Designed miniproteins, single chains, continued (3). Designs and how they scored, part 49

Each design is a single chain, and the fold is of that chain. pLDDT is the mean over its residues in the fold that is shown.

## One batch from the design tools (miniprotein)

Design m9679
Fold by ESMFold2-Fast:
Structure m9679 (fold): chain A 95 residues (1-95)
Amino acid sequence: SEASKNAVKNLADNITNFLLDVGEVTEEEAKELREKLIKALESKTVDEIYEIIEEIVKKIEKILEENKLEPTDKNTAKATLEAVKELLEKIEKEK
């Protein structure tokens, strides 16, 4: 429970920080999105959480493939993708 809550919180932080860094959201919007993501993930089954995270992975991979990001943003996207993929592996083991 505590480990899963920390993983959800870390995922929400990584996603919102990435979106903030690439200019898709404001700092205030990032805070609201973070809280919504944590609440959504906590209310879902393991399978539903896995589907949400898998979709996020695909979106980040597409952003990286388009190669339109500045080097700093590209590094942030790669770090976010790595963190999200690690969370997916942990969730898959709990299925």
Scores: mean pLDDT 68

Design m9680
Fold by ESMFold2-Fast:
Structure m9680 (fold): chain A 53 residues (1-53)
Amino acid sequence: SDKENAERGIKNLETYLKSNPDAPQFLRDKLDEAKKAYDAGDYKKAVDILRNL
């Protein structure tokens, strides 16, 4: 479930940032951190990053 939650969170944030080019750099940095954690197989860390925005 953490994997599925991370996938949804990453996709939702990607979609938001595509629609909001002026969004703060902080959100883009957090997306990159979450994707890094996901790619490393650390799905819990990816979910925790996205929930603590």
Scores: mean pLDDT 87

Design m9681
Fold by ESMFold2-Fast:
Structure m9681 (fold): chain A 72 residues (1-72)
Amino acid sequence: VREAVQRALDDARRTADTLNGLATAYYGAGDLLSSTPEGRKHGEEFRKLGDDLRKRADDLLRSALDRGLSLL
């Protein structure tokens, strides 16, 4: 039981790491776009996409933890 919960949490962490990596890429692209006056709006949009991905990663980890705790 413990091993199954731990594996599920590890899988969720790996998926969250991937989402956080994508968020970092969007933040980097947003910063590059924001280096020009014309790109500022698009830079803000890319940063919002990064924020959304981070929220999804957090929600995933929270759900996985809550489900794991409910099984213990």
Scores: mean pLDDT 80

Design m9682
Fold by ESMFold2-Fast:
Parts: structure tokens; C-alpha cells; sequence
Structure m9682 (fold): chain A 62 residues (1-62)
């Protein structure tokens, strides 16, 4: 399991179930599930189990 910690720098972290974007400054700790052909990361939040779609250009990897 690859665990990643990600800080949103912009509205580039999308909750795939609700369609909501995380606000800048939000931190997500999750399991990297896959990388899409577009380069976007799919990460499962360890706290909630929800899937997030992440543009790596809009986040800081901690």
C-alpha cells in the first residue's frame, strides 16, 4: 500500500462521490490507488475511505 500525504494548493482535489473540491490548505492522507493516463492521481482517504481525483500540478506532496 502506497500512502501519500497531499496538501491542496488550489481547487484541484476532487471528491469523486460528491463532486466537491477540497479548499486550498486542506491536507489529505490516503492510499494511492492508481494513476490515470491523464497523470491525475486516484487516492483513497484513509479516514473516510472516499476516493479523490488529484491534479498533481495543484498539490504539494508531503
Amino acid sequence: MEVVRIKALSEKVLDMETGELLKPGAVLEGELVRVRDSGELVVRDLATGRLYLIDPAGVEIL
Scores: mean pLDDT 79

Design m9683
Fold by ESMFold2-Fast:
Structure m9683 (fold): chain A 72 residues (1-72)
Amino acid sequence: GDKILKAAEEIAKTMDPEQAQKVLTAAKNLVDALERGDVEAAVKALNELLDAMSDEQADAFVDTFSEAVEQQ
C-alpha cells in the first residue's frame, strides 16, 4: 500500500491542488480496498485515478498498482 501512496504523491506534484487531492484520496481508497480484499472497490478507485491523470501519469501509477495486486 505505501508504494501506491508514494506514487500518487509524486504524480500529484505535477497537478493543480484540486486534482492532486482527488488523486491522493483515490489512492487512499485504493489501498483501503486492497487491504479489505474488495477488488470491485479497488478497480473503481483505480478508474477515478486514471480519470484524473494524463496517459503517461496513469501508466506509471497503473504499473505500481498492478504489481501490488499481483503480489497480494
Scores: mean pLDDT 73

Design m9684
Fold by ESMFold2-Fast:
Structure m9684 (fold): chain A 59 residues (1-59)
Amino acid sequence: LEELAKQYERDAEANRAASEALKAQSEKEGPRPTLVSAAAINEAGADASRMIAERLREK
């Protein structure tokens, strides 16, 4: 379970980094619905992975 928690923590960090990169690209190229949606989806994924990791550490 500890290894799974660490994996989800890494996934959360990767999704957060992806969201930040997409936001930076949107600012550079101008806001586009696809980039905005992709950034939001990656942020939600990061939050979900972090919560799963926290739950796994509780076990």
Scores: mean pLDDT 77

Design m9685
Fold by ESMFold2-Fast:
Structure m9685 (fold): chain A 61 residues (1-61)
Amino acid sequence: SPFDRVLSFARAFAADALARGEPRERILAAIEKMLDDAVEKGVISEEEGEEILAEVRELLA
């Protein structure tokens, strides 16, 4: 599903960026922008975007 694809991409992006030593704030901001774009384009819903963002916040905590 589009949700599963965006979730997988967001998790992989966050994990790779964290492994490269990127600041958590920068990683989170990049993912927030990506999710906002995906919601605006109708790829995922606002609810799905919030779910993915919450999961990434947990990963970065």
Scores: mean pLDDT 86

Design m9686
Fold by ESMFold2-Fast:
Structure m9686 (fold): chain A 59 residues (1-59)
Amino acid sequence: MAVDKVLSLLQSFPRHHFSVKELSQLTGLSVNTTLQALQQLESEGRVVQTQDGKYRLKV
């Protein structure tokens, strides 16, 4: 699933701040699909949006 692809990438680089575009390019998903996956992961408390508008794995 799209969520699993995004989560796996974030888990591989747990300290990196990813933009939606960067995650889209690295996963091969559309920007819209990537954003939906990030919103789902954020609602689950697995990912947080940083102050720079990027996303990282929640520790």
Scores: mean pLDDT 81

Design m9687
Fold by ESMFold2-Fast:
Structure m9687 (fold): chain A 83 residues (1-83)
Amino acid sequence: SSSIELFVKNYLKKLGKDKLSKEELLELIRKYLEKLGFSEEAIEKALEYAKKLIEKMGKDEFSKEESIEIVNKAVEYAKELEK
């Protein structure tokens, strides 16, 4: 979503970078899910899901577009947990 894109863009700007490490991407996901008001349990489960997605990609650096996709999938996963 446009909200996710803006959040990712602002985080990259704060770091002075055009790509995120695995650790930076996971921290971004945590902060975004916290901002949306998800429970700590849902956040932890969504982060574990995101870690598995990142591991399947087989790399340590993520573009803005890749980061947006992973954040979106983590948000969708957290929403399903709180149905």
Scores: mean pLDDT 86

Design m9688
Fold by ESMFold2-Fast:
Structure m9688 (fold): chain A 65 residues (1-65)
Amino acid sequence: SAALEAAKARLEGLLEAVRAAPDRAAREQATKAAITYAQEAKLPEDVYEEVLARLEELGGFPIRF
């Protein structure tokens, strides 16, 4: 759907903010923002799980909330 495509496009920007974060505090803030958006956007569970897996990789294992 167009709404899902728009949400995924915004999530790519949020994931890029996590990747580009200059320090741990900024990465934590960016990660929380991405998770909050994913929850508020009411993404399908499979898409949400994909986002969480990517955040784990970008933020280091485990995800820091």
Scores: mean pLDDT 76

Design m9689
Fold by ESMFold2-Fast:
Structure m9689 (fold): chain A 57 residues (1-57)
Amino acid sequence: GAMAEPRDEAQRKLRFGRWMLENPDASEEEMRAKGRELGLPQAAIDTAIAEYRRLHA
């Protein structure tokens, strides 16, 4: 992995989105914890959760 490249952040966001799709029973707090574990900034985590909820909740 590369440091601070936009492409790397996009890949982490994709992994996070995939994880949420595979774990539909996860709470918002569990989703936030996973996003942090994947190294995403809070704004990216918030956006991904909002998009997931828009499509699935």
Scores: mean pLDDT 75

Design m9690
Fold by ESMFold2-Fast:
Structure m9690 (fold): chain A 94 residues (1-94)
Amino acid sequence: MQELQEELERLTQQLLEEIQPQVERAKALYEAGKTDEARQILLDVHEAILDRLLAFLEEQRARYADDEELVAQLDQWIAQLEARRAALDAMRAA
């Protein structure tokens, strides 16, 4: 559990550093009145974050397959992230 938390914290920090330039670009586009372009960048960033988190959780699920309580918790988090991923696809179609 503690190792999982440490790995999640490292992944979170890495993701924050990776998205910073895209967030700054989206802000500049909003200030320029290009709201739709800014929205697409934020959706792309959110999608990339969800995909990276899902891959991480699925890897942890395989790693801790013998821990029934942890697997149940990971399955719940995976389902929640998959639902968010589907919601992003719906937002792109709207």
Scores: mean pLDDT 82

Design m9691
Fold by ESMFold2-Fast:
Structure m9691 (fold): chain A 70 residues (1-70)
Amino acid sequence: SGLATLARVAARELLEAGHISEEEAQALIERGDADDVDGVLALLERLIARHPEARAELESVRAAIREVAG
């Protein structure tokens, strides 16, 4: 699905940039693969709170997920 692809690409880029942990990246991928839109959005909200330095990047991902889901 578009959600699974977007979540995987975003997780990889955020991990490579050092913005999130490997466990957080894997959680994004798993929720995307499950087509769990609400789960992806809830995790992104938690990640924004945990990684304020990456807020802009995480908000960009969140906006893209909302667009794909709508």
Scores: mean pLDDT 87

Design m9692
Fold by ESMFold2-Fast:
Structure m9692 (fold): chain A 97 residues (1-97)
Amino acid sequence: MEDLEKTIAEGEKRREEVVESATREELRRALEELPVQVKEVLEDESLSKEEKIAALKYALKELEILLEAAKKLKDEELAKKAEELIKEVEKLIKELE
C-alpha cells in the first residue's frame, strides 16, 4: 500500500502462489473478505459506475483463482462458496451495466 505499483506486482505473484500452495484457512478467509470488499465498492459514492464495474471485474478474477485453489485442495464446500460468489458478483456487474 505504501508503493501501489509494487503492491500490485506482488499481488499478481501472490495470486499465482494461492493456486499452488494456499491452505484451506487462507482460502476461507479470502472468501469471507471478498464479499465485504465488494460491498464497500458498491457503497463508495466517490466511485463512478465504470470504476465500480472495473473493481467488481477484478474481484471476479480473484474469485476464479480462489475457486481453482479450492478445487486443487479438493474442498467441495469452499469451491461451492467461490462459485456462488462468482455468480453473485456477475449479477451485480450486469445490474450496474
Scores: mean pLDDT 75

Design m9693
Fold by ESMFold2-Fast:
Structure m9693 (fold): chain A 68 residues (1-68)
Amino acid sequence: MKVDEEEIEAIAKALREAGIPEEHIELLVKLLRKTGDLDKALMEMSFRLPNELVEKIAKVALEALKKL
């Protein structure tokens, strides 16, 4: 799923509101800007973070995108 800068900002805001640590939000934002694709960014995150946290991040990100 391709994402633009507006979608990246919406995802970051939703993750902060969901209580995701800022360090994980910064990593995801960096990967989203690098890949331009949510699925690719989440795959890269899965090599660095526990599966439960990646699943939570994915759910929050998808909910944020549905509101745009």
Scores: mean pLDDT 84

Design m9694
Fold by ESMFold2-Fast:
Structure m9694 (fold): chain A 92 residues (1-92)
Amino acid sequence: SDRLVQLISSASISYLQGNLESYQYYRDLAVRTARSLGLDPSQVQQVIDQSIQSGLNAYNLARQQGLSDTQSLRIARQASRNVATQGVNQLL
């Protein structure tokens, strides 16, 4: 579901940016959307956690390679979105 991918990506990106209020908002919407699709909330949380971890790993690697904070965050957001897309496709 494109909507579920967007909500998980928004939650993960909000977490990476340190915006915990936006993280909680999008996470709650993702859980409600997943329930309407017959998915367990724990499966959605697992995809969110994997998306966050992928983003953090990509950020750290980019920083180690000498990229700026802004450039590293851009790469982290893309890595997070890719994992969210793959995770949702595996659940549906």
Scores: mean pLDDT 86

Design m9695
Fold by ESMFold2-Fast:
Structure m9695 (fold): chain A 97 residues (1-97)
Amino acid sequence: DKYVEYVKVLVDEYAEYLGVSEEEKKKMYEIIDKNKNDPEKLAEEVAKLLAETAERKGFKGATPKELEEYVKDIILNIETDKELQERLEAKLKQKKE
């Protein structure tokens, strides 16, 4: 399930950048796994949780709404954005070696 693996890589990158806890990451992974057959709902729920977490961590680079919309757009475009797919695949290969 490449789509699910790619979304999890994105969550890992954002988690590292925003200082997301392991508990929050597990919650995001559960949302991804439960919604893997509904990309719109998956993108909405993951993006919302990331934006809420970023706000709690005091992230100043974007408003919660801007961050939510940005993350949702990226997740929804994974299957059509070949440059993004290549970047995420490279990250998966680095992790698995």
Scores: mean pLDDT 78

Design m9696
Fold by ESMFold2-Fast:
Structure m9696 (fold): chain A 119 residues (1-119)
Amino acid sequence: GEEEKKKLEEIAKEVLELFSKQPGEVLKEVLLAGAKAIVEESEKHLLEAIGQQLRVIGAIFEYDLTGDKSVLLEAAKDLLELAISLGEKVFKGMLKGMADAAEKAGKKELAEKLRKLAE
C-alpha cells in the first residue's frame, strides 16, 4: 500500500546516504549483488529486473573508464526505486544481498546498517 511505499522510500534515502560515503569499488560490488537479488526475487517482473541489472553493469563499466562515482549513485537510485515498486519482499531481499557483498568487501559497518534496514 501507499504507507508501505513511503516507509520503503525513507529506507532508500538512508541507503543512498550510506552509499554516498562509500568508495566506488565497494559500490560496484554492492550494486551488482543488489541487481542480482532483485532478479532472483522477481519472477513476475523478470524483464524489469534484468533491465536494471544491465543498467548497473553499464554504470560499472562507465565508472571503471572515468572514475566518476556519480554514475554508480544514479544507478543505485534507479535500482532502489525499482525494488520499491516490486514490493517489500524484493526490496528487503535486495538489501540483504547488498549487505552480504559489503561484508565480503570488508565493509562490516555498511553490512550491519544494510541488514538493520532490511528488518
Scores: mean pLDDT 86

Design m9697
Fold by ESMFold2-Fast:
Structure m9697 (fold): chain A 66 residues (1-66)
Amino acid sequence: NLDKGFDALAKNEYEKAVELFEEHIKENGEQNPLAYRNLSVALRKLGKDEEAEEYREIADQAEAAL
């Protein structure tokens, strides 16, 4: 659920936000740029810069495919 992921981000619960956005992607398929973008944001907040950049690229590709 995207709403739960946004709530976790607002509470600075970045690890929980990552989990919730990954769940949303798993349930709703790979063509979901909003979930990938917010997953990237949460990962960057955790200092996982390489992973954050990879998901940002995936988000850009998913957005272009829509």
Scores: mean pLDDT 79

Design m9698
Fold by ESMFold2-Fast:
Structure m9698 (fold): chain A 78 residues (1-78)
Amino acid sequence: SMAEQAYQRYLEARKRLQDAVQEYGKAVDTHGIHSPEAQEAKKRMDEASDETQRAGEELRRVDPQRYDELLRQLRGQP
């Protein structure tokens, strides 16, 4: 279903964003915040953030109940 596809897209986008955040942190720690490596990792993080927002908006449009439940489950998670 469209709802299941939107849900899967959102989960994949969130995983990629989490990975990109970790990669950015490692690049900053290893090369410094103003390094080319950190700037490249930041661009990937920004792209992943944009995709997560778009995927979330799609999920909210096609299955608002699933979206709201997901956000509640993620609140307070480690």
Scores: mean pLDDT 86

Design m9699
Fold by ESMFold2-Fast:
Structure m9699 (fold): chain A 77 residues (1-77)
Amino acid sequence: NAEEALKYAEKAAEALAQGDLKSFQKYSQKAASLLDPDNSKKLLQTTKDAIQAVKSGEDPKLIARQYLAIAKKLVEQ
């Protein structure tokens, strides 16, 4: 269900923007579980990359915007 996956991706991005990596990972995994296998793998990799970027000192709000743009594209495919 693309609509449900998008809602979880939006919740994930919101959590990431607040610096809540635990909720970000939880909601992003929920979004990925609703996608086909190829797009699921891509979203999980994007989630891993976003966590590493924030841990390396990147702005969580910037990474959240980048994450959501990628997630939306994957959900809509």
Scores: mean pLDDT 88

Design m9700
Fold by ESMFold2-Fast:
Structure m9700 (fold): chain A 70 residues (1-70)
Amino acid sequence: MSHHSATTLRGLGDTVRTESDRLFDQSMTLYRISDMTGDMSMRMMGDMLRMRGIDYRHLSDVLYGMAVGT
């Protein structure tokens, strides 16, 4: 029972970690665009994506902790 739950939690953790990584990548791209164009709205969007990425990373860490903290 525990092994199946741990595998599922790891899979979910991998999914949200991948999403977090993509959000950080998009955030960096928006910061770069903002720097090149001077468009402050791109920077604000980058900040929003970065905050969401941090939340997803934290969730991934929690899921991984649950998977190994049996």
Scores: mean pLDDT 80

Design m9701
Fold by ESMFold2-Fast:
Structure m9701 (fold): chain A 93 residues (1-93)
Amino acid sequence: STEALLALLEEAIERIRATAPPELVESLVANARALEPLVRAGLLSEEQLREFLRNLLAARRPLPPFVYDPSLPDYVQKLLLIGALEDARFAAA
């Protein structure tokens, strides 16, 4: 359910605030928060959300800002999401 996915997101944000390096907290929380509209729009699978959040929790470097733009078509949102997921993987590597 959407509620279950949003609960996972909130739990991950709480963990980022508690465990991430202080210099990364703002960047990681902002990237996590940007996922909320994508979850609500049904553009993120549970598997993609879990992978993204795992990589944010393991991040060792800052991520570029990720912003949801509701004016863009779903297919463009999905392409931007792939880029954001790769950025999170790189930050955790």
Scores: mean pLDDT 85

Design m9702
Fold by ESMFold2-Fast:
Structure m9702 (fold): chain A 66 residues (1-66)
Amino acid sequence: TGSATIDVAELAKATGLSKEQAANGAIAVAELHGGTARVEGDKVIAEGPGVSKERIIKGTRQLAGI
């Protein structure tokens, strides 16, 4: 089981999405892979199979249209 904590502003910058869209995308990516994610303050915390910061960013980019 993997875990990642990522700044919502960093995720938004990396994906070109708004902070809200980026956070929602990261949650959806984690859940799609059988994990969970939540927003705590200005961070997204994700846990689950194969979860890493790099995979959350990549998955959120691909999910485009949140």
Scores: mean pLDDT 80

Design m9703
Fold by ESMFold2-Fast:
Structure m9703 (fold): chain A 116 residues (1-116)
Amino acid sequence: GPLYAALAYIKAARELVERALKLVKDALDGSPEEAKKLAKEAVELLEQAQHMLDLAKDFAKSNKEVVDLLNRASEEVKRAKKLLEEGDLEGALESVREASRLVEEALRLAEELVKS
């Protein structure tokens, strides 16, 4: 059903956010030149994650709790992307971590609802 499609997109968003998180962590430990390249790659992954979250939300529309978590994750992805574009790697790290947490919560809730 639609919630199974939402699960697939939430899982895709989770993987993209986790990959972006690693790139932001690596950027903080790297040279300024490496940090700029990794931040750009993280922005591209976060754009893809945003698209996956929007698709997940469309399939999960009948479930308000899942949609709320996906909306909150989406806002953190948008914040992280803006902070990366501004060169605020530390602020971006916090937003990506929060996005990851919210996506994991949405995934757990959606998985439980599918089992019902």
Scores: mean pLDDT 90

Design m9704
Fold by ESMFold2-Fast:
Structure m9704 (fold): chain A 77 residues (1-77)
Amino acid sequence: DAGRVQQRALELAARARELAREAEAKGMHDLAEQAYQIMVEASELVERLRAGELSPEEGERRVEELDKQLEEIEKQL
C-alpha cells in the first residue's frame, strides 16, 4: 500500500528531525548532521512515492534502511 509506505516515511522524517534536535542540544554535531540527512532523504521518499516515481516495495525497503540508520544514531546519543 503506497499510502502506508508514504505515512511511514513521513513518520521517519519527523523522528529524524527530533533526534537531530536532541543531538544538537547535546553538542553532538556530527550525529545531528547525520539525523538531519536522514530527515531529508525520508522527505524525498515521500515526494517520490506521491509522484509515482518509486514503487511501494522499493519505498518500503528504503524506509527500512533509513530506520536502521536512525536507530544506530539513537544508540550513540
Scores: mean pLDDT 86

Design m9705
Fold by ESMFold2-Fast:
Structure m9705 (fold): chain A 66 residues (1-66)
Amino acid sequence: AKRLESQLVAQGAGYYIMAVGYEVQGDLERRRLIAEGDEKRAEEVYEKYQKLAEEYRKRGDELFAK
């Protein structure tokens, strides 16, 4: 029981860490592209990373829903 609980917590934490990582990476890439004058690409990259962050957050939530 304790071992399975620890594995579940570690896996869920991993998904949330990935989600935060994608949010941070998306913000950094957006800022870089805006500084380069490419606002259209900045928005596209930001949306792509936000979708990735949402997907990993959802996986973490589904893991803890049981």
Scores: mean pLDDT 78

Design m9706
Fold by ESMFold2-Fast:
Structure m9706 (fold): chain A 65 residues (1-65)
Amino acid sequence: AAAQARADALSGRHAPLLPLLRETVEKVKNSKNDEEREKIIRETAARAGVPEDVVRQAVDGILEL
């Protein structure tokens, strides 16, 4: 499944990604608009070396909790 495949990809890199994902979620929560949110996701994806859609799915999953 696509969601499971992305979860597995994040799990494989979870230790180096956890601080960045936590920081990204907090920045997204404090963002003023969708443009700022997309910028935060893009910058985190670039810093982590993962696709933007992987970061977006992880952030969305955490925000829906």
Scores: mean pLDDT 69

Design m9707
Fold by ESMFold2-Fast:
Structure m9707 (fold): chain A 58 residues (1-58)
Amino acid sequence: SLIEEVLAQLSPEAREMLTKYLETKDSDVRNELFKKMTEENVPSELQEAVSQALGSSA
């Protein structure tokens, strides 16, 4: 699926955080995920794809 392709482009740490958020829906995990992606200079279009896959606004 599209989410699996997105996961392949993330660091192992960011990938684990994304998977944990999908399971728990914990806002703290979501905040840490996006913070981690920003710290790792993940492209904004990939961050947007993650946000859309989670069904939330940016």
Scores: mean pLDDT 73

Design m9708
Fold by ESMFold2-Fast:
Structure m9708 (fold): chain A 61 residues (1-61)
Amino acid sequence: MEAELREMLKKNASLDELAEFAVRKGAKMLGLRLMEEMNASPSKISAFGILIAGVEFEKEL
C-alpha cells in the first residue's frame, strides 16, 4: 500500500490514478501524508484531496 503509493508518485502517476488507488485501498490519509513527505506543492496536495472526495462521491452513488 505505502510502497505502491510511493512508486506511483515516483512515476508521476496522475492525481486521478493516485486518488482512485488511495480510496480503493482505504489509504486516503496515508496518500496525503506521503505527498507532503515527498515535498509536493500545496496546490497539488489540495487537488489530490479534491479528487479523493470526487472518487468517494462516485462510490457512494
Scores: mean pLDDT 74

Design m9709
Fold by ESMFold2-Fast:
Structure m9709 (fold): chain A 65 residues (1-65)
Amino acid sequence: MELTEAMAHIVVGVARTLGIEARLRVENGEITVELYARTEEQLKIAEETKKIMEKLGVKARIYRE
């Protein structure tokens, strides 16, 4: 959906502003936001962001470094 794509791009931009690396993955027409957390604080922010995105119909995955 076009709205879902716009929301995914906004979330990636916000995550990067907060110092969290974020990427968009498109597979078989489905959009997933990948969040890369380096610290425990970033992990908490990423988990909260994932909850919000899932409520908006956007899939999110969190990776720890």
Scores: mean pLDDT 74

Design m9710
Fold by ESMFold2-Fast:
Parts: C-alpha cells; structure tokens; sequence
Structure m9710 (fold): chain A 72 residues (1-72)
C-alpha cells in the first residue's frame, strides 16, 4: 500500500539520520585522538593517529550506508 511505502521511506530516513549522527560522533572522537596524539610520544602518537584514521574510515562507511538507504 502507499501508506506502507511511506512508512518504509520514513524508517529509512530515520536510520540514515542515525547513521549520520553516529558518523559525526566518530569524527569527533577521531579529532580528539588526533589532538591527544599531538601531545604524546612519537610511538603513542602513531597509535592514536592510526585509531583516528580507522574511526574516519568507519564514519565514511556509515555515511555511504546512509546514502544507500536514501537511494532505495
């Protein structure tokens, strides 16, 4: 039914918004780790920057998933 299709679209939009919210949180954590890395020893900085990069890649994945939901 048209009402069921509308409900499915609204559910996908809510899921996309949640994924974008999660991506924003991961990007904020990545930035915090990068900032701490700047104040850390070289070895610790490498680890923190590597973790930040993983968080940025995860955020990118979540944003791509959100886009896919909206294209369906």
Amino acid sequence: SMMELRREKEEKERKAEELRRQAKQLLNIAKAQEDVGKLSSPDAAKGLLAQAEKLREEAKRLLEEAEKLLKE
Scores: mean pLDDT 86

Design m9711
Fold by ESMFold2-Fast:
Structure m9711 (fold): chain A 94 residues (1-94)
Amino acid sequence: MWSMEQGLEEANRLIDQFRQMIAEYQAGRISRQQYYSRMVEIFERFKEILDNMDKDNRDKLFSYFVSEVLQIARDAGDAASESFIGFLAGEMLN
């Protein structure tokens, strides 16, 4: 099983990827379809991280990750991204 330190390191990499991706989308460098596709890939990668952690650390890391990406979407003023993040987060819980 992964440590909380390893999980946080990988989650922070995905959060940084999300921040870069939303900036590219906001700048018009990628389409909405490309943006949503990449968001799915980020959440699928994060699910793999969670599956390697114990239950307590999984719950903590999940709450941290979802909070951070939601805040980034809110700061960008994209309510559609907030809704899609909520959907993807719900899917990770089975």
Scores: mean pLDDT 85

Design m9712
Fold by ESMFold2-Fast:
Structure m9712 (fold): chain A 80 residues (1-80)
Amino acid sequence: MAKELAEWAAQIAEDAGLTDVARTARSLLEEGNYELAVITAGIGLAFAGKLDQAKEVAERAREVGLDSAARFIENAIKEK
């Protein structure tokens, strides 16, 4: 679940043109740090103004038990 979410979130960031965000998220994913990979992709999407995509990442993070990741992404959306 968390690994699949991290892979999906990194791909969404890449598809959104956030190449550096996607690269960082994939690096964290390869290290097994799925939660930080999800946070990186979600926050990057929020700061790029991709708010709907950032919200979807946060909701999926909550569904798989990554409540802290979801909260960080939600805060980034609010601070935008």
Scores: mean pLDDT 85

Design m9713
Fold by ESMFold2-Fast:
Structure m9713 (fold): chain A 62 residues (1-62)
Amino acid sequence: EEEALEERMIDRLARMIKGGHAAAGLTVTDEQAREWARRALELLKKYDPEGYENVRASVEAA
């Protein structure tokens, strides 16, 4: 159940990464964006727990 929540958080971060790159005129695949999103989520857990909880709360509220 927690893993399903983490997958939704990864999907959300991946969409944001893709959107940011697209706005800059860059193309990123779904797979690349999800890989970077997983890494970003792990860094948030370790170094920015407040940021991690904010992402989690935004997905739980949706």
Scores: mean pLDDT 78

Design m9714
Fold by ESMFold2-Fast:
Structure m9714 (fold): chain A 93 residues (1-93)
Amino acid sequence: SEADVAALVLEVGELGDRLLAGEISAEEFRERIEELLRRHGVPEEARRRIRAILEEGLARYAAAKSEAEKAAVVSEVTGRIFDVLRAELARQR
């Protein structure tokens, strides 16, 4: 539902904020997002797309040399995840 996607978007955003605050590791961020997607019944194809976004994005996050670069990567990763989730909502109508 739209409410489920809105809740997912908020939870993914909160995890991004926690990653940037140093409250969770990059690995824990990935694992928590994957668990959220499974819990909310996100289709396997969409989960595969999001996994690819996470793999690429977290590699860039690890390579980032400044807090500004890390913030930009997290913003890009969470935004791309939001786009996948919104596209899946549109397909399920």
Scores: mean pLDDT 85

Design m9715
Fold by ESMFold2-Fast:
Structure m9715 (fold): chain A 84 residues (1-84)
Amino acid sequence: ASDEELDRGAVVVALATTLVAERNRKHPAAPELIALIQKALDAINAGDFETALEYLRKAVEAARKAGLDPGVFESAAEIVEKIL
């Protein structure tokens, strides 16, 4: 597999894992984060990395506003930016 394919796969796995964690945590910010993660995943699946990066950046800000760790979204955004 190419480095791009490996990076894309890593982002998808990390975001899918985070989506499941948000559904289980029942946090008040979870619906917004779930929607942003789903939109980012949909954009990645469509090959629209510019749109994916926008939703990941929104997820970082939403997590920070909610007092949650934005680290997974920051890491995913960095990887997506390398693919662009």
Scores: mean pLDDT 83

